# Designed miniproteins, single chains, continued (2), part 18

Each design is a single chain, and the fold is of that chain. pLDDT is the mean over its residues in the fold that is shown.

## One batch from the design tools (miniprotein)

Design m4634
Fold by ESMFold2-Fast:
Structure m4634 (fold): chain A 101 residues (1-101)
Amino acid sequence: KIDETVEFGRETARREARRALREGRPLEDAAMRAYVEARRYGVEELGLPEEAADLAAAAGVARGLAEVGLEEGLLTPEQAEAVLADAEAAYKEAVKIAEKA
């Protein structure tokens, strides 16, 4: 459930970021759209607690954006590593919340 929400967020963020770049739109819009959809997926389709879904969605979206940012040269490897470290921290917290539920 956590891993499915993270993966959904990652893939959605990748698609929305690619679309935003193609259309000359801000990546902040892509991030928000991906986060809202991933959070909804975790809560409504997988039955995650809201706090766990929030963190899992954030982790997935951050991973997807870091991947696209690195691929498109918008982030340095060091910047991408920092984003991925924050995403891993959010993932670990989501797992802890889900285990206590």
Scores: mean pLDDT 84

Design m4635
Fold by ESMFold2-Fast:
Structure m4635 (fold): chain A 84 residues (1-84)
Amino acid sequence: MDELVAELEARLAENPDDAGTYIALARVYLQRGDYEKAKEYAEKALKLNPNDPVAYEVMAQIYEKLGDTEKAEEYRKKAEELRK
């Protein structure tokens, strides 16, 4: 897992506007139980691409793990609206 994080961080150093890499980091930290870092990376992805349904899905999963079911539902609905 640390090797994957190092690879993703290296990708961001080369391309700091890669929203997909921020989403990948958010998912890695979500899987590891570091919900604060997962949220920070997912928020950066949303700032770069505010119409990405995947970023909203990740935010919904993070809020669900944090116990904020109301926010989780809001983000899920937004992801559904943006889904192609």
Scores: mean pLDDT 83

Design m4636
Fold by ESMFold2-Fast:
Structure m4636 (fold): chain A 60 residues (1-60)
Amino acid sequence: SKEELEKKASRLEMLINFYRLVRDAVALLESPEQAARDTAHFDEEIAKLEKEYEELRKKS
């Protein structure tokens, strides 16, 4: 239903924001070598979630 799609979109938006916060924390708190690897992994995961969010928004 439209309501279920909107709830899923909201959940994805919250999850994306949470991962961005974690990514920024990792970049700040870890060594440069570890931060480079871990931020790359989070950036990939964020990109996947953003793609899913865009697909859901197109379905409205």
Scores: mean pLDDT 82

Design m4637
Fold by ESMFold2-Fast:
Structure m4637 (fold): chain A 64 residues (1-64)
Amino acid sequence: SLKERYREKLMEEVRLTMEAIGAAVKKRFSEGEEKEEAEKKLKELAEKIQELSKEIEELLEKLK
């Protein structure tokens, strides 16, 4: 159902956000290549979260 899809996407956003927090912490407390890897992952996660947020907004409009 549409409500189930909304729930699934919302939970996916939460999971990606938690990963982004982990990457941000690693970036802050790491040095050298490890810091660079964490920074790249954070950028990738930010892009995925942005796209997912758009999908969630579209689903929310359909549920009203």
Scores: mean pLDDT 83

Design m4638
Fold by ESMFold2-Fast:
Structure m4638 (fold): chain A 60 residues (1-60)
Amino acid sequence: ARAEIEALLAEAERALAAGDLARARELVQKASTLMEQHGASPEQFARLVALARRIAEAEA
């Protein structure tokens, strides 16, 4: 779960960099679900929040 959460966050960052906002949102949602089921480190949660904020800003 932990390694999968980090992989999803990294893929979301790459999707955001490529301008694929829909994929970035989907990957962030999957990471959030895994964090709710298995727990997350403070760093992983901070990365999720930062990514969600950047995606929301890019969508505006």
Scores: mean pLDDT 80

Design m4639
Fold by ESMFold2-Fast:
Structure m4639 (fold): chain A 77 residues (1-77)
Amino acid sequence: SPLTPEQQEAIRRLAESLLRDDRDGALQSLDELLKLGTPESVVETLRRLLRGESVELDPETRRFLGEIGRQIRELQA
């Protein structure tokens, strides 16, 4: 399923927190994604990546990472 506008907004806040090296803000944005119906497995994988852990990526987690990367690039333009 496509990402919702609410999920895209939460990902934008995540991207902003990552660019500011704001770990607490990044974790809050991941909690918001969980509340918006993002699967727990995807959110946990993103939390593990935020901790610097090496994890195998499923297609759904890759879609979220793609959107995070897109938002980071837009914020840096």
Scores: mean pLDDT 85

Design m4640
Fold by ESMFold2-Fast:
Structure m4640 (fold): chain A 78 residues (1-78)
Amino acid sequence: MKEEAEKLYKEAQEYALKALEALEAGDLEKAKEYLRKAAELLAEALALATGADLEEVKKRAEETLKKDIEVMEKELKA
């Protein structure tokens, strides 16, 4: 499980970086897609590493991501 969690965490970081690159390029659609994927992978990694309730962690991450995407949409439309 530890190696699995580390792998998911690294993938989450890669998608987070891709999201930032897409955001800087003005590709909001891809930025949202990558951020959502990063959040899902991070939630799975945390659940595996800590034994936390995956569903609860994912719900919290999705709520945070939704707000972050909303902020980005406003910034890019400025």
Scores: mean pLDDT 73

Design m4641
Fold by ESMFold2-Fast:
Structure m4641 (fold): chain A 57 residues (1-57)
Amino acid sequence: MEELKKAFEEAGKAMAEAGHSKETIRNVARVTAKNLGLEDQAEEIAEAAVKGYEKAK
């Protein structure tokens, strides 16, 4: 799980650098987590992506 959270944090940072909003990054991460069968962890993964967004700013 930790490696997955780090991957989403890095993806969120890259999306923020590309000009995507915090809300878009959160939603993309949440949907991706559910598609990977990680629905129970979707919120934690979404927060990891948002943390990446915050580090990009």
Scores: mean pLDDT 80

Design m4642
Fold by ESMFold2-Fast:
Order: sequence, then C-alpha cells, then structure tokens
Structure m4642 (fold): chain A 77 residues (1-77)
Amino acid sequence: TEAKRKEGEELLKKGEEAEKAGDKKTAFQYYLQAGRAFAEAGDLEKALEAVGKAYELASTKEQMDEAIALAKEINEK
C-alpha cells in the first residue's frame, strides 16, 4: 500500500540520520523496519536495499541473522 511505502521511506530517512549521528544500533533497527514496510507495500527492490543497509551495519551475529532472515522472507514472496 502507499501508506506502507511512505512508512518505509520515513524509516529509511531515520536510519540515515541515526547512521550520520554514529548510532549504528539505532540505524540498524530503522533499516530493518524500513525493509519490512517496503516488503508489506510490495516494493521488494526497496525492501532488499533497506535490509542490505541493515546488514552492513550489523555488529553482532544476532543482527546479521535477523537481516538474513528478513531478506529470505522477502525473496520467498
């Protein structure tokens, strides 16, 4: 839906702001949320781009596994 796409874009911007502030943990969470919102909107390309950004910021195995799991869900749609 358009509402979910807009939500994804706003979450992506928040992630970019957190990343610029040096808060990689907060940026990771916003990028994952953006990926979920884009996936729900049916924008699989933007969803995977957002998840890719989260993966790049992952500092723990748990964060990496979370991003990989979401990417798998998106690719199985």
Scores: mean pLDDT 83

Design m4643
Fold by ESMFold2-Fast:
Structure m4643 (fold): chain A 70 residues (1-70)
Amino acid sequence: MTREQVRELARRLAEVLKKQGKADEGNRLYDEVMAALDAGDWEAAARALTKLASLVPQEEIDRIVAEVEP
């Protein structure tokens, strides 16, 4: 997965959380992923992305992944 694909995946996962009324948590985790990517810290980005994904239903994750990596 490219840096752009990770950014898009994080953005879409945070958007699902916003629709569920969890905008503050989604935005914080999205910012964490973005900060880690900007720092070149793939381990931190992966941890933040995993936490973000853990808050999203699996069906939504599968849909988003299919759209980001067609």
Scores: mean pLDDT 80

Design m4644
Fold by ESMFold2-Fast:
Structure m4644 (fold): chain A 84 residues (1-84)
Amino acid sequence: DTVQLVISLVGDNSLDALKAAAEWAKENYPDFISSEIVSLGFHPRGYRLVLTFRKGTDLEKIAEELKQFVKDKFGLTPDIEIIE
């Protein structure tokens, strides 16, 4: 069984920010399994990052850390959903 974080961003630098967030998650979380980026459209341009973790991972903590990472590095505030 797995759990997921879904991270959404719209506008300039959104793809670069989500790629960086995926790499950060892979490097910093031992329970990381996989990542996928999906395009949401082009008016405005938006992307969704799906991060898959082992069941039992503290997703609320990871969501807060990733939100802060994206804010600090890119000046963007992502929308984050937890799927258990």
Scores: mean pLDDT 84

Design m4645
Fold by ESMFold2-Fast:
Structure m4645 (fold): chain A 70 residues (1-70)
Amino acid sequence: PSEEELDRDVEVALVIMELTIAKLAGASPEEIAQRLRRLAEKHNSPLFRRVAEAVEKEGIDAALDLAAEL
């Protein structure tokens, strides 16, 4: 696996971890979406971009549901 691109299982685990920590910490959807977009750019990840968009448009719970379907 390339260091520039995350393994799919690692990518999904990181998304779920970030969303879970954010929810427990009471972080805003805007803050979490921005963080996930930065991770998407760093790792060239369409998954992180998709989840960031879900957080911003539908909220953290909807994004967690999306990640669980992956």
Scores: mean pLDDT 77

Design m4646
Fold by ESMFold2-Fast:
Structure m4646 (fold): chain A 78 residues (1-78)
Amino acid sequence: MEEERRKKALEYYEKGKKAFDSGNYETAVKYFEEALKLDPRHPKAAETYRLLGEAYQKLGNVDEAKRYFEKAAALERA
């Protein structure tokens, strides 16, 4: 059951990344947040936080962007 959550989190991460790459930042945020909700420690968690920061920055949410960049950096240092 843990593996099913990880697999689903990675699927949402890939959907979020595809939306991000196409400039659909609002959709990217929703998919990335769902990925972290399913498994906040999945193999792409640090990258997901970084991409959330970039997506929020593109949407003009500077405070949210800063928080997610800090979370990504913390995971990359661990």
Scores: mean pLDDT 82

Design m4647
Fold by ESMFold2-Fast:
Structure m4647 (fold): chain A 60 residues (1-60)
Amino acid sequence: SAEIQALRERTLAEVKEIQKKIEELKKQGAPQEEINKLFEEANELLFRAQEEIVALREKE
């Protein structure tokens, strides 16, 4: 569905932005704890998107 497609594309774009921030922090020598928080944020976004996709499919 268009709604699921849009959600997937939006989530992937947000995750890519977080990945760019992680690479920038690595280049700056940021603490691993700060980098780990961004990994947790990306994982949370992916998990929430998957839950929403499942819910949208169940409404079909």
Scores: mean pLDDT 84

Design m4648
Fold by ESMFold2-Fast:
Structure m4648 (fold): chain A 83 residues (1-83)
Amino acid sequence: LLEEARAALEAGDYEKAIALAEEAAREDPERRAEALVVIAEAYLEAGDLEKALEYAKEALREAETLEEVLRAIAVALRVVGAE
């Protein structure tokens, strides 16, 4: 699911990436922050900056490792840079 969500994101299928990442977040709570980052990236690429920032903030709140924190911050910075 999460790997498939990333593949969909890379293919430009943002709706599929969001759906797969949302399912991944529900099925594997341990990878929730990673899934939320994928959702935020998909919304950013689709041009929905409000949703992108919302999910980036939630990813930061759910982050348990430094790697997850840095990924969430990176997406948030990309969103604020787009505005």
Scores: mean pLDDT 78

Design m4649
Fold by ESMFold2-Fast:
Structure m4649 (fold): chain A 59 residues (1-59)
Amino acid sequence: SLVQQAKDLMFQASKADKQGDYESAVKLYEEAAKLLEDAGQLVGAREVRLQADMIKKKS
């Protein structure tokens, strides 16, 4: 499902963030948010985009 694909991308984004790869983490979270939007999970998508924005501040 789109939701499961988004969760998989969020796990990859979290790993990238932990390794200091903020550019990859942001891209992966933004891709996950897009999948959540396509699945109609608008609240979840907003939360994931907020997470990406917080990581952008570290870059």
Scores: mean pLDDT 86

Design m4650
Fold by ESMFold2-Fast:
Structure m4650 (fold): chain A 62 residues (1-62)
Amino acid sequence: SYAEEGLKLYEAGKYEESVEKFEKALEIDPHNREALLGLVASLQKLNKLDKAQEVASKVKVE
């Protein structure tokens, strides 16, 4: 899945490519929690904090 591809890219330090894969996962399922969390983490690594906060608003912790 795109979310799994995004996670592998994130673990490899390829944060920009990771964002692309997580965004594709969210095009298929906008409520995919794994893709939302991965996108937030990748955006934080790229110092895109405003966008990360926007995405995080769609995810509730617990």
Scores: mean pLDDT 80

Design m4651
Fold by ESMFold2-Fast:
Structure m4651 (fold): chain A 85 residues (1-85)
Amino acid sequence: MMTAEEAVELARKALESEDPLESARLAVEAGQGALEAKDAEAAREALRAAMEAVRKAETQEALSRGIAGALIAIGALFEAGQGGA
């Protein structure tokens, strides 16, 4: 089970990656980790990483993975906000 701290570290690695495809892959993993941890801050960092991966995308594969990462991170934000806010 991925912790919030591990998800944030993956998001950071995604932002630091110069390879657009690797950045997108790490952003997807960060989003999945944030969803598992149900942590809003990890989900926000994963979304930031995914949006940056989309901006860096040079191929349709990288773009598709970046978009998937963003959608997963948005889902993680809703899951973390179970109080209805």
Scores: mean pLDDT 80

Design m4652
Fold by ESMFold2-Fast:
Structure m4652 (fold): chain A 83 residues (1-83)
Amino acid sequence: MEKEEALKKIKEILEELQKRAEEEIKGAPPEEVEKLGKRFMKELLERLTELYIKAGLVKPEEAEKLRKAALSGSRELAEELYA
């Protein structure tokens, strides 16, 4: 995957998920907000991980760690792995 193409797709994913999250969360009760946030975070991490792999920005071994972070739904763990 071309670097320019990967950056464009990352931006599209972020914009898409941000808009969907904002719309769904706006009308949701507080208990549902937490569940929605976790679902969107998991989807974000999964999509970003696949793009990073396709773009060659992440080694296969590192990709497995990122996929585990996405599966757990842990933003903190994913941020630590990216740092």
Scores: mean pLDDT 69

Design m4653
Fold by ESMFold2-Fast:
Structure m4653 (fold): chain A 66 residues (1-66)
Amino acid sequence: ISEEELQEAVAELARAVLVATAHSMSREEVERAAREMAERLVKEGMSRERAEELVREVLERVEARR
């Protein structure tokens, strides 16, 4: 697995965990958690654009589950 593929796998896992636990969190808490996740991924080498896209995907999935 390439480093890039590994980063994407970690991001997917983090997204899945956030979405699964989001029902017990406020929208503000979900946004904060998603932002913190994105900031950590950027430090690990993920592009800012991809990290911002990941935040958007998490929020969309959480909204869909209401």
Scores: mean pLDDT 73

Design m4654
Fold by ESMFold2-Fast:
Structure m4654 (fold): chain A 80 residues (1-80)
Amino acid sequence: MAERDREFGERIAKEIDAAAKAGDQLNMDTWLTLAMIRLATAYSAGDFEGARALAEAIIEHSKVPEAIEMARGFLERLDA
């Protein structure tokens, strides 16, 4: 289960990066929304690597201050 969650998280991060490079704001916003939902699930499942990848993608590509703050909070907890 955790490994599949990690693979899914990594895929979400990759799709965000691809959409950003293509200038596809709609797809980027869609994948960022999924990343926010999956970040909490990945962290709770003990998938810290997937959680880190999702948090980094949100920080890099999101325009929503609250989403960036949430992602930074998860990274701080992962580093503690």
Scores: mean pLDDT 73

Design m4655
Fold by ESMFold2-Fast:
Structure m4655 (fold): chain A 72 residues (1-72)
Amino acid sequence: GLEEAKEKLEKGDLTGALQHIIRTLRASDLSVEQRQEIMSLLSQAGIAYARGDFEEAKKYLEEAIKLLEEAL
């Protein structure tokens, strides 16, 4: 769940956090608009990670977790 995603982020495991976020997102009954917003943040996190911008990637993942918690 999202608790596991948060724990992974605190440990610096960005890929582990992403996996838990994606799993929660796929299991969630969200509106198309909410899903698109979260997916946009995950895409931005992936781009930042690919560039080595791990601090930016972490911020996008934290925002995705926040929106997902507010939507559930």
Scores: mean pLDDT 84

Design m4656
Fold by ESMFold2-Fast:
Structure m4656 (fold): chain A 61 residues (1-61)
Amino acid sequence: DEETRKKILKLIGEILRVIGDIIEIEKELEKNPDDKELWEKLKKLKEEKEKLLKELKSLKP
């Protein structure tokens, strides 16, 4: 259905955004590996990505 395709494309866009944010934080962590705040942000972004991927998977047969 058109509505399902539109929802899938939106989710893919959000997943790509979160992946970009993860890459940026990981690069910062390479410079500051002991930064607890950056690790906490990375953990939250990875959880958000996992949630979005599960939602996307639920829309695919």
Scores: mean pLDDT 83

Design m4657
Fold by ESMFold2-Fast:
Structure m4657 (fold): chain A 68 residues (1-68)
Amino acid sequence: SEAERREEARRVGEEAQREATRLVTQGKLDEAIEVLREALRKAEELVGPDSEEVLRLRRGIANLESLK
């Protein structure tokens, strides 16, 4: 269902954000960005490009890229 896909996209995003935060604290900024990009690809397939979860992941990537 759409609700199940949205919940899966949320979990994927939350897990990726936790892993990205861990990588940032280790100084691994490029790896953190790649983790979020992989989550973005999966979330877009699950819920489409205009979903709240996809927009949240895009903002996360932009925020980390601004730290370079």
Scores: mean pLDDT 87

Design m4658
Fold by ESMFold2-Fast:
Structure m4658 (fold): chain A 56 residues (1-56)
Amino acid sequence: FLERLQAGAEIVRLMREGRYDEAAALARALGLSDEAVEAAHNGDTERFERLWRAEL
């Protein structure tokens, strides 16, 4: 659980820095949904946070 919280924060940080490919790769490596990976890749931080919280 704590590792998931930290990982989600890291993905959001990468998105804020415009590193969308790295954010999407990390989301995929963590086993998040295709929808969450797409949100990260597109820089849609709000959508990513909603999907990630639902997958906790």
Scores: mean pLDDT 78

Design m4659
Fold by ESMFold2-Fast:
Structure m4659 (fold): chain A 65 residues (1-65)
Amino acid sequence: SVEELLKQAEEHIEKAREALRKGDNKSAIEHAQEALRLAMELQKQGANEAAAKIFEEVTEILKEL
């Protein structure tokens, strides 16, 4: 469901930020990539606003690398 996809994407964003705080850039990239994949699935399901928010969060994470 869209709700489950969004929750999973948000969990990966949170884990990516936790990894950045610990200096674990590899883990941060891996979680950011999974959040991006889930955002693309949200977009396919028509959840365009939710997908856009996750894309923005991923972009901010990548700027910190």
Scores: mean pLDDT 88

Design m4660
Fold by ESMFold2-Fast:
Structure m4660 (fold): chain A 60 residues (1-60)
Amino acid sequence: MEIDMDEVRATLLTMSAAIALKAGDYEEAIRYAEEALALVPDHEGARELLEEAREKLAEA
């Protein structure tokens, strides 16, 4: 079984983005989500969090 380190890192960054989003740190959430997408461009969770964080920042 091969573990993709980029997928693991992208998942951890996505979790960090979710935590930042819950804390109201929308710019930080965007940065974490963008970093995750730089590692795994098709990471669904990171894309969803990036869109949500951008929407929240636009409302602020």
Scores: mean pLDDT 80

Design m4661
Fold by ESMFold2-Fast:
Structure m4661 (fold): chain A 60 residues (1-60)
Amino acid sequence: MLKEVEELKEEVRKLAESLSEEDKEIIEGMIRTADLLVEQKKYEEAKEILEQALEEAKKL
């Protein structure tokens, strides 16, 4: 995985720690989608999903 994708993933998870279990599940679902994109070598799409997850975590 690219370092940028890993750094975004860690930031998203840190923000998700303060969320409800239901909201954490939504964010973890987005992280899993990004992981699947990384497996397909679609790193830019994975980054876009993680950036969306970051914004969603801030909104929740």
Scores: mean pLDDT 79

Design m4662
Fold by ESMFold2-Fast:
Structure m4662 (fold): chain A 63 residues (1-63)
Amino acid sequence: MEELKKKGKELLPKYEELMKKMDELAKKSEEEAILFLLEDLLKTDPTANKKKIEELIEKIKKK
């Protein structure tokens, strides 16, 4: 449909609003996911640099 280009331009301002809402939601879920993965990595990966992982966990918690 040739109307796809017109719909794309109309959707752009609404897309920016959606991206802001998604960014807020993603920040919360991403921080939780990263924190979980870092904690799991400390327990399961013997080759992991524990100091670096602990520093990352501290930085996430400070936010």
Scores: mean pLDDT 64

Design m4663
Fold by ESMFold2-Fast:
Structure m4663 (fold): chain A 96 residues (1-96)
Amino acid sequence: SAAVRRQAAQDAAHLAESTEKARKMIEEIEKKGYKKVLVILYDDSPEARERALKLAEEAKKKGYYVILLTAGPSREVAEKIQKLVEKGGKLEVVAD
């Protein structure tokens, strides 16, 4: 079910369903000093979401702290992502 997939995504990767949730996740990364960080931006389609979840699972097995965001984050979240990338974080875009 969609609810089971959503729960699995939240357990497997830090799924940010809102701008506020994304902001808090990025602030936690900065505060705790995680060294292996991956941000995945994905198109709001079932196919892109499935590919993003698979990529997140593989990255988690390699020790990454993974954030999943739909494409087109707010300016504030985009600026925080850029700062994470500048500090050695990775950014992947999953498009249809």
Scores: mean pLDDT 69

Design m4664
Fold by ESMFold2-Fast:
Structure m4664 (fold): chain A 117 residues (1-117)
Amino acid sequence: SLEEYLDILLSDSSLKSVLPTAEVVYKESKSKEEAVEKLARAIRLDLLRIKELSKSDEELREAVTRYLNALKEALKLEVITDELIDKIIDALINNDLETLDELTRIIAEALVEKALK
């Protein structure tokens, strides 16, 4: 279920693993761009799974807001603004995969920068 997925995804252990995982991805990548692409893909897959498990646009909006705010607070990712969350939700509702890729890349870039500090 959506709630079971979010409970696993947003657990303390899962959130604590994000920065170490981003650091490993960066070290194993040929470039910063490759690391960003891999991390953006991971975030995109999480968001698409949330969409698949959501029964309505309202449930999707609430779930995506919860997911992205949890990442913002746990990882101190200031790039995750209310405006970015709204744009990601709109891209998911409209199946705009190109916009979703661009927006998740913004989060992935901040994640790489945070992991290296």
Scores: mean pLDDT 89

Design m4665
Fold by ESMFold2-Fast:
Order: C-alpha cells, then structure tokens, then sequence
Structure m4665 (fold): chain A 70 residues (1-70)
C-alpha cells in the first residue's frame, strides 16, 4: 500500500542518517515511519540506538522495550 511504501521510505532515510551519525534527524525519520507503520519493530530498535548515541537513555529504553514487544 501507499502507506507501507511511505513508511519504508522514511525508515530507509532514517537508517542512512543513523549510519552518518546524524542521530536527531534519524529519530525524526523513524518517528515518521512509526506513525505510518506502528508495528515496525526495526524502526523502534534503530530509534533506540540513536537515542543511546545522544545519551537519551530513558527514551532509548522505551523504544527497545517496544521493539521487543512487537
């Protein structure tokens, strides 16, 4: 569907930003992917990694817990 394609686009953009150490921008893209596909476990996992890199450990923990539940 169009929403699944859009979610994948944002997820891939977020992953690329994460690989380039652009953590805040990566989180923004993962948030967009999750908004379109709230069951996309990998987006929560990578968002958690970005939050850890930023020292935002409480947010990271919540995202890792959410990914594990999906």
Amino acid sequence: SAMEEEAKKYFEEGKLLLERYRYEEAIEKFDKAIELDPNLAEAYELKGIAYEALGRFEEAKKDFEKAKEL
Scores: mean pLDDT 90

Design m4666
Fold by ESMFold2-Fast:
Structure m4666 (fold): chain A 68 residues (1-68)
Amino acid sequence: LLEEAKKLIEELKQAEGEELLRLARELVELYRKLSDEEQPEVEEEIGKLDEEKREAIHEAIAELAAEE
C-alpha cells in the first residue's frame, strides 16, 4: 500500500487534466487504507508536489467525504 501510494505520487507529478484527477482519487482511497504510521510519510511526499497536484488531491478528499 505505501509503495503503491508512492508510485501514484510519482505519476501525479507528470499527470494533468482527467488523468490527474483519477490518480488523485486513487491516492486518497489508498491513503485511507494506510496505517497511522504510514500516513505521515505519504503526507510528506504530497507536500513536495506543486500547487495544482495538491489542489487535485484536496478536491478528491472533498468528493469522497461528500459521498457519506
Scores: mean pLDDT 76

Design m4667
Fold by ESMFold2-Fast:
Structure m4667 (fold): chain A 69 residues (1-69)
Amino acid sequence: MEERERAIRELEELAERAAEAAKTDPRRAAALLTATSILAIGYVLDGIISEEEAKELIERARKRVDEAE
């Protein structure tokens, strides 16, 4: 559980940074969302988190960025 908890926390932190960046720098926000997605996919492939968890985290991050515009 320790690796999974850290992975989720890291993804949530990246998502938060993307949402904050979206208010002033949409290109930076897009880059952070891309990084979040790549990292999430990596964690799924390594078996650290589920595909469902990754999908929910990515969808939530994109929605937060869209709402921050």
Scores: mean pLDDT 81

Design m4668
Fold by ESMFold2-Fast:
Structure m4668 (fold): chain A 87 residues (1-87)
Amino acid sequence: KKVEEGKKLREKTLEDGAKALTDMALAGGSEQSREDLLKGAYEVAKNIGEGKGSPNYGSSKEAKEIYEKVRKGYEEAKKLIEEGKKE
């Protein structure tokens, strides 16, 4: 039960982070398509969640907020999965 909740939270965190990163890139004038940006953004969000991303990711307040949200959501998801594993 908690494992499933944690997996859903992890996936939602990655999806939301990828969309936010994609929207930020498009607002910044990226010439890439939304689809191509979303693919790259999902991988970046995953790396952030796994602790492989830079703590100085982006120079804007918006980029820092996305980084923090992905990190917190991923860590909370991991906690739920670990708690469910004890059942």
Scores: mean pLDDT 74

Design m4669
Fold by ESMFold2-Fast:
Structure m4669 (fold): chain A 84 residues (1-84)
Amino acid sequence: MAEARIQALEEALKQHPDSAQAYLNLGKAYLELGDYEKAVEYFKKAIELDPNNAEAYRLLGEAYRKLGDTEKAESYFQKAKELE
């Protein structure tokens, strides 16, 4: 279940709190669960730790699109393309 996966990922994050990839994986899990606000929070943390990660910007755009913020979604998709 997505909730069990999130718990496992949060435990992994405690072991590696500076891992952009760990935050990215948590964001993906929340996006899958449909908690788009938490997905945005974790993707922003991933970008804070690794500002050149195109995947993190693309996923942040997807989360904003799911929240209905199409303007922010397009902005982050554009940023992801510029980094690729």
Scores: mean pLDDT 81

Design m4670
Fold by ESMFold2-Fast:
Structure m4670 (fold): chain A 80 residues (1-80)
Amino acid sequence: TLESIRESFLKEAELAVEHAEEILKEVKEAESISSNEYAAIVSTLGIYTAIAEMGGDEEAAERTRELKEEAEKEMEKKLA
């Protein structure tokens, strides 16, 4: 049903936030980040942001954007 599909999209938005938070934690724990890792992580976080936006969850979309920005700033400090 359409209701079940909508619920699935909202759940995917929640999971996108959780995955983005996990990536940020791993980035904070890393001692150094390569340029290739930086590009891959930025791309992945961009996908999670798109998933949250697609789900129509404005709060999740804003949260994933914030997490992406924080991860980018953290990684820039650690670029080897």
Scores: mean pLDDT 83

Design m4671
Fold by ESMFold2-Fast:
Structure m4671 (fold): chain A 80 residues (1-80)
Amino acid sequence: PLEVIQRAREAAGDVEKLKELIEELEKNASPEVVERAIGAAALEAIERRNVESLEYLLEYAKRNNDEDLARVLQGALENL
């Protein structure tokens, strides 16, 4: 799934592309692949300081009860 990780990193700069990618993966991929894509997008969004993507990923993490990811993303947003 290296291709999925690369797609997630590229999409991290564009929240609409990121939403489309995650919706596609939720329909067609295993939960493990979705989790890897989310993690890769989160790291890239932090590096790019992309507020819109960070906010989307934080909302996603909270809805999926991923407390560790939500805490990391909240911290990143507070330190922008």
Scores: mean pLDDT 84

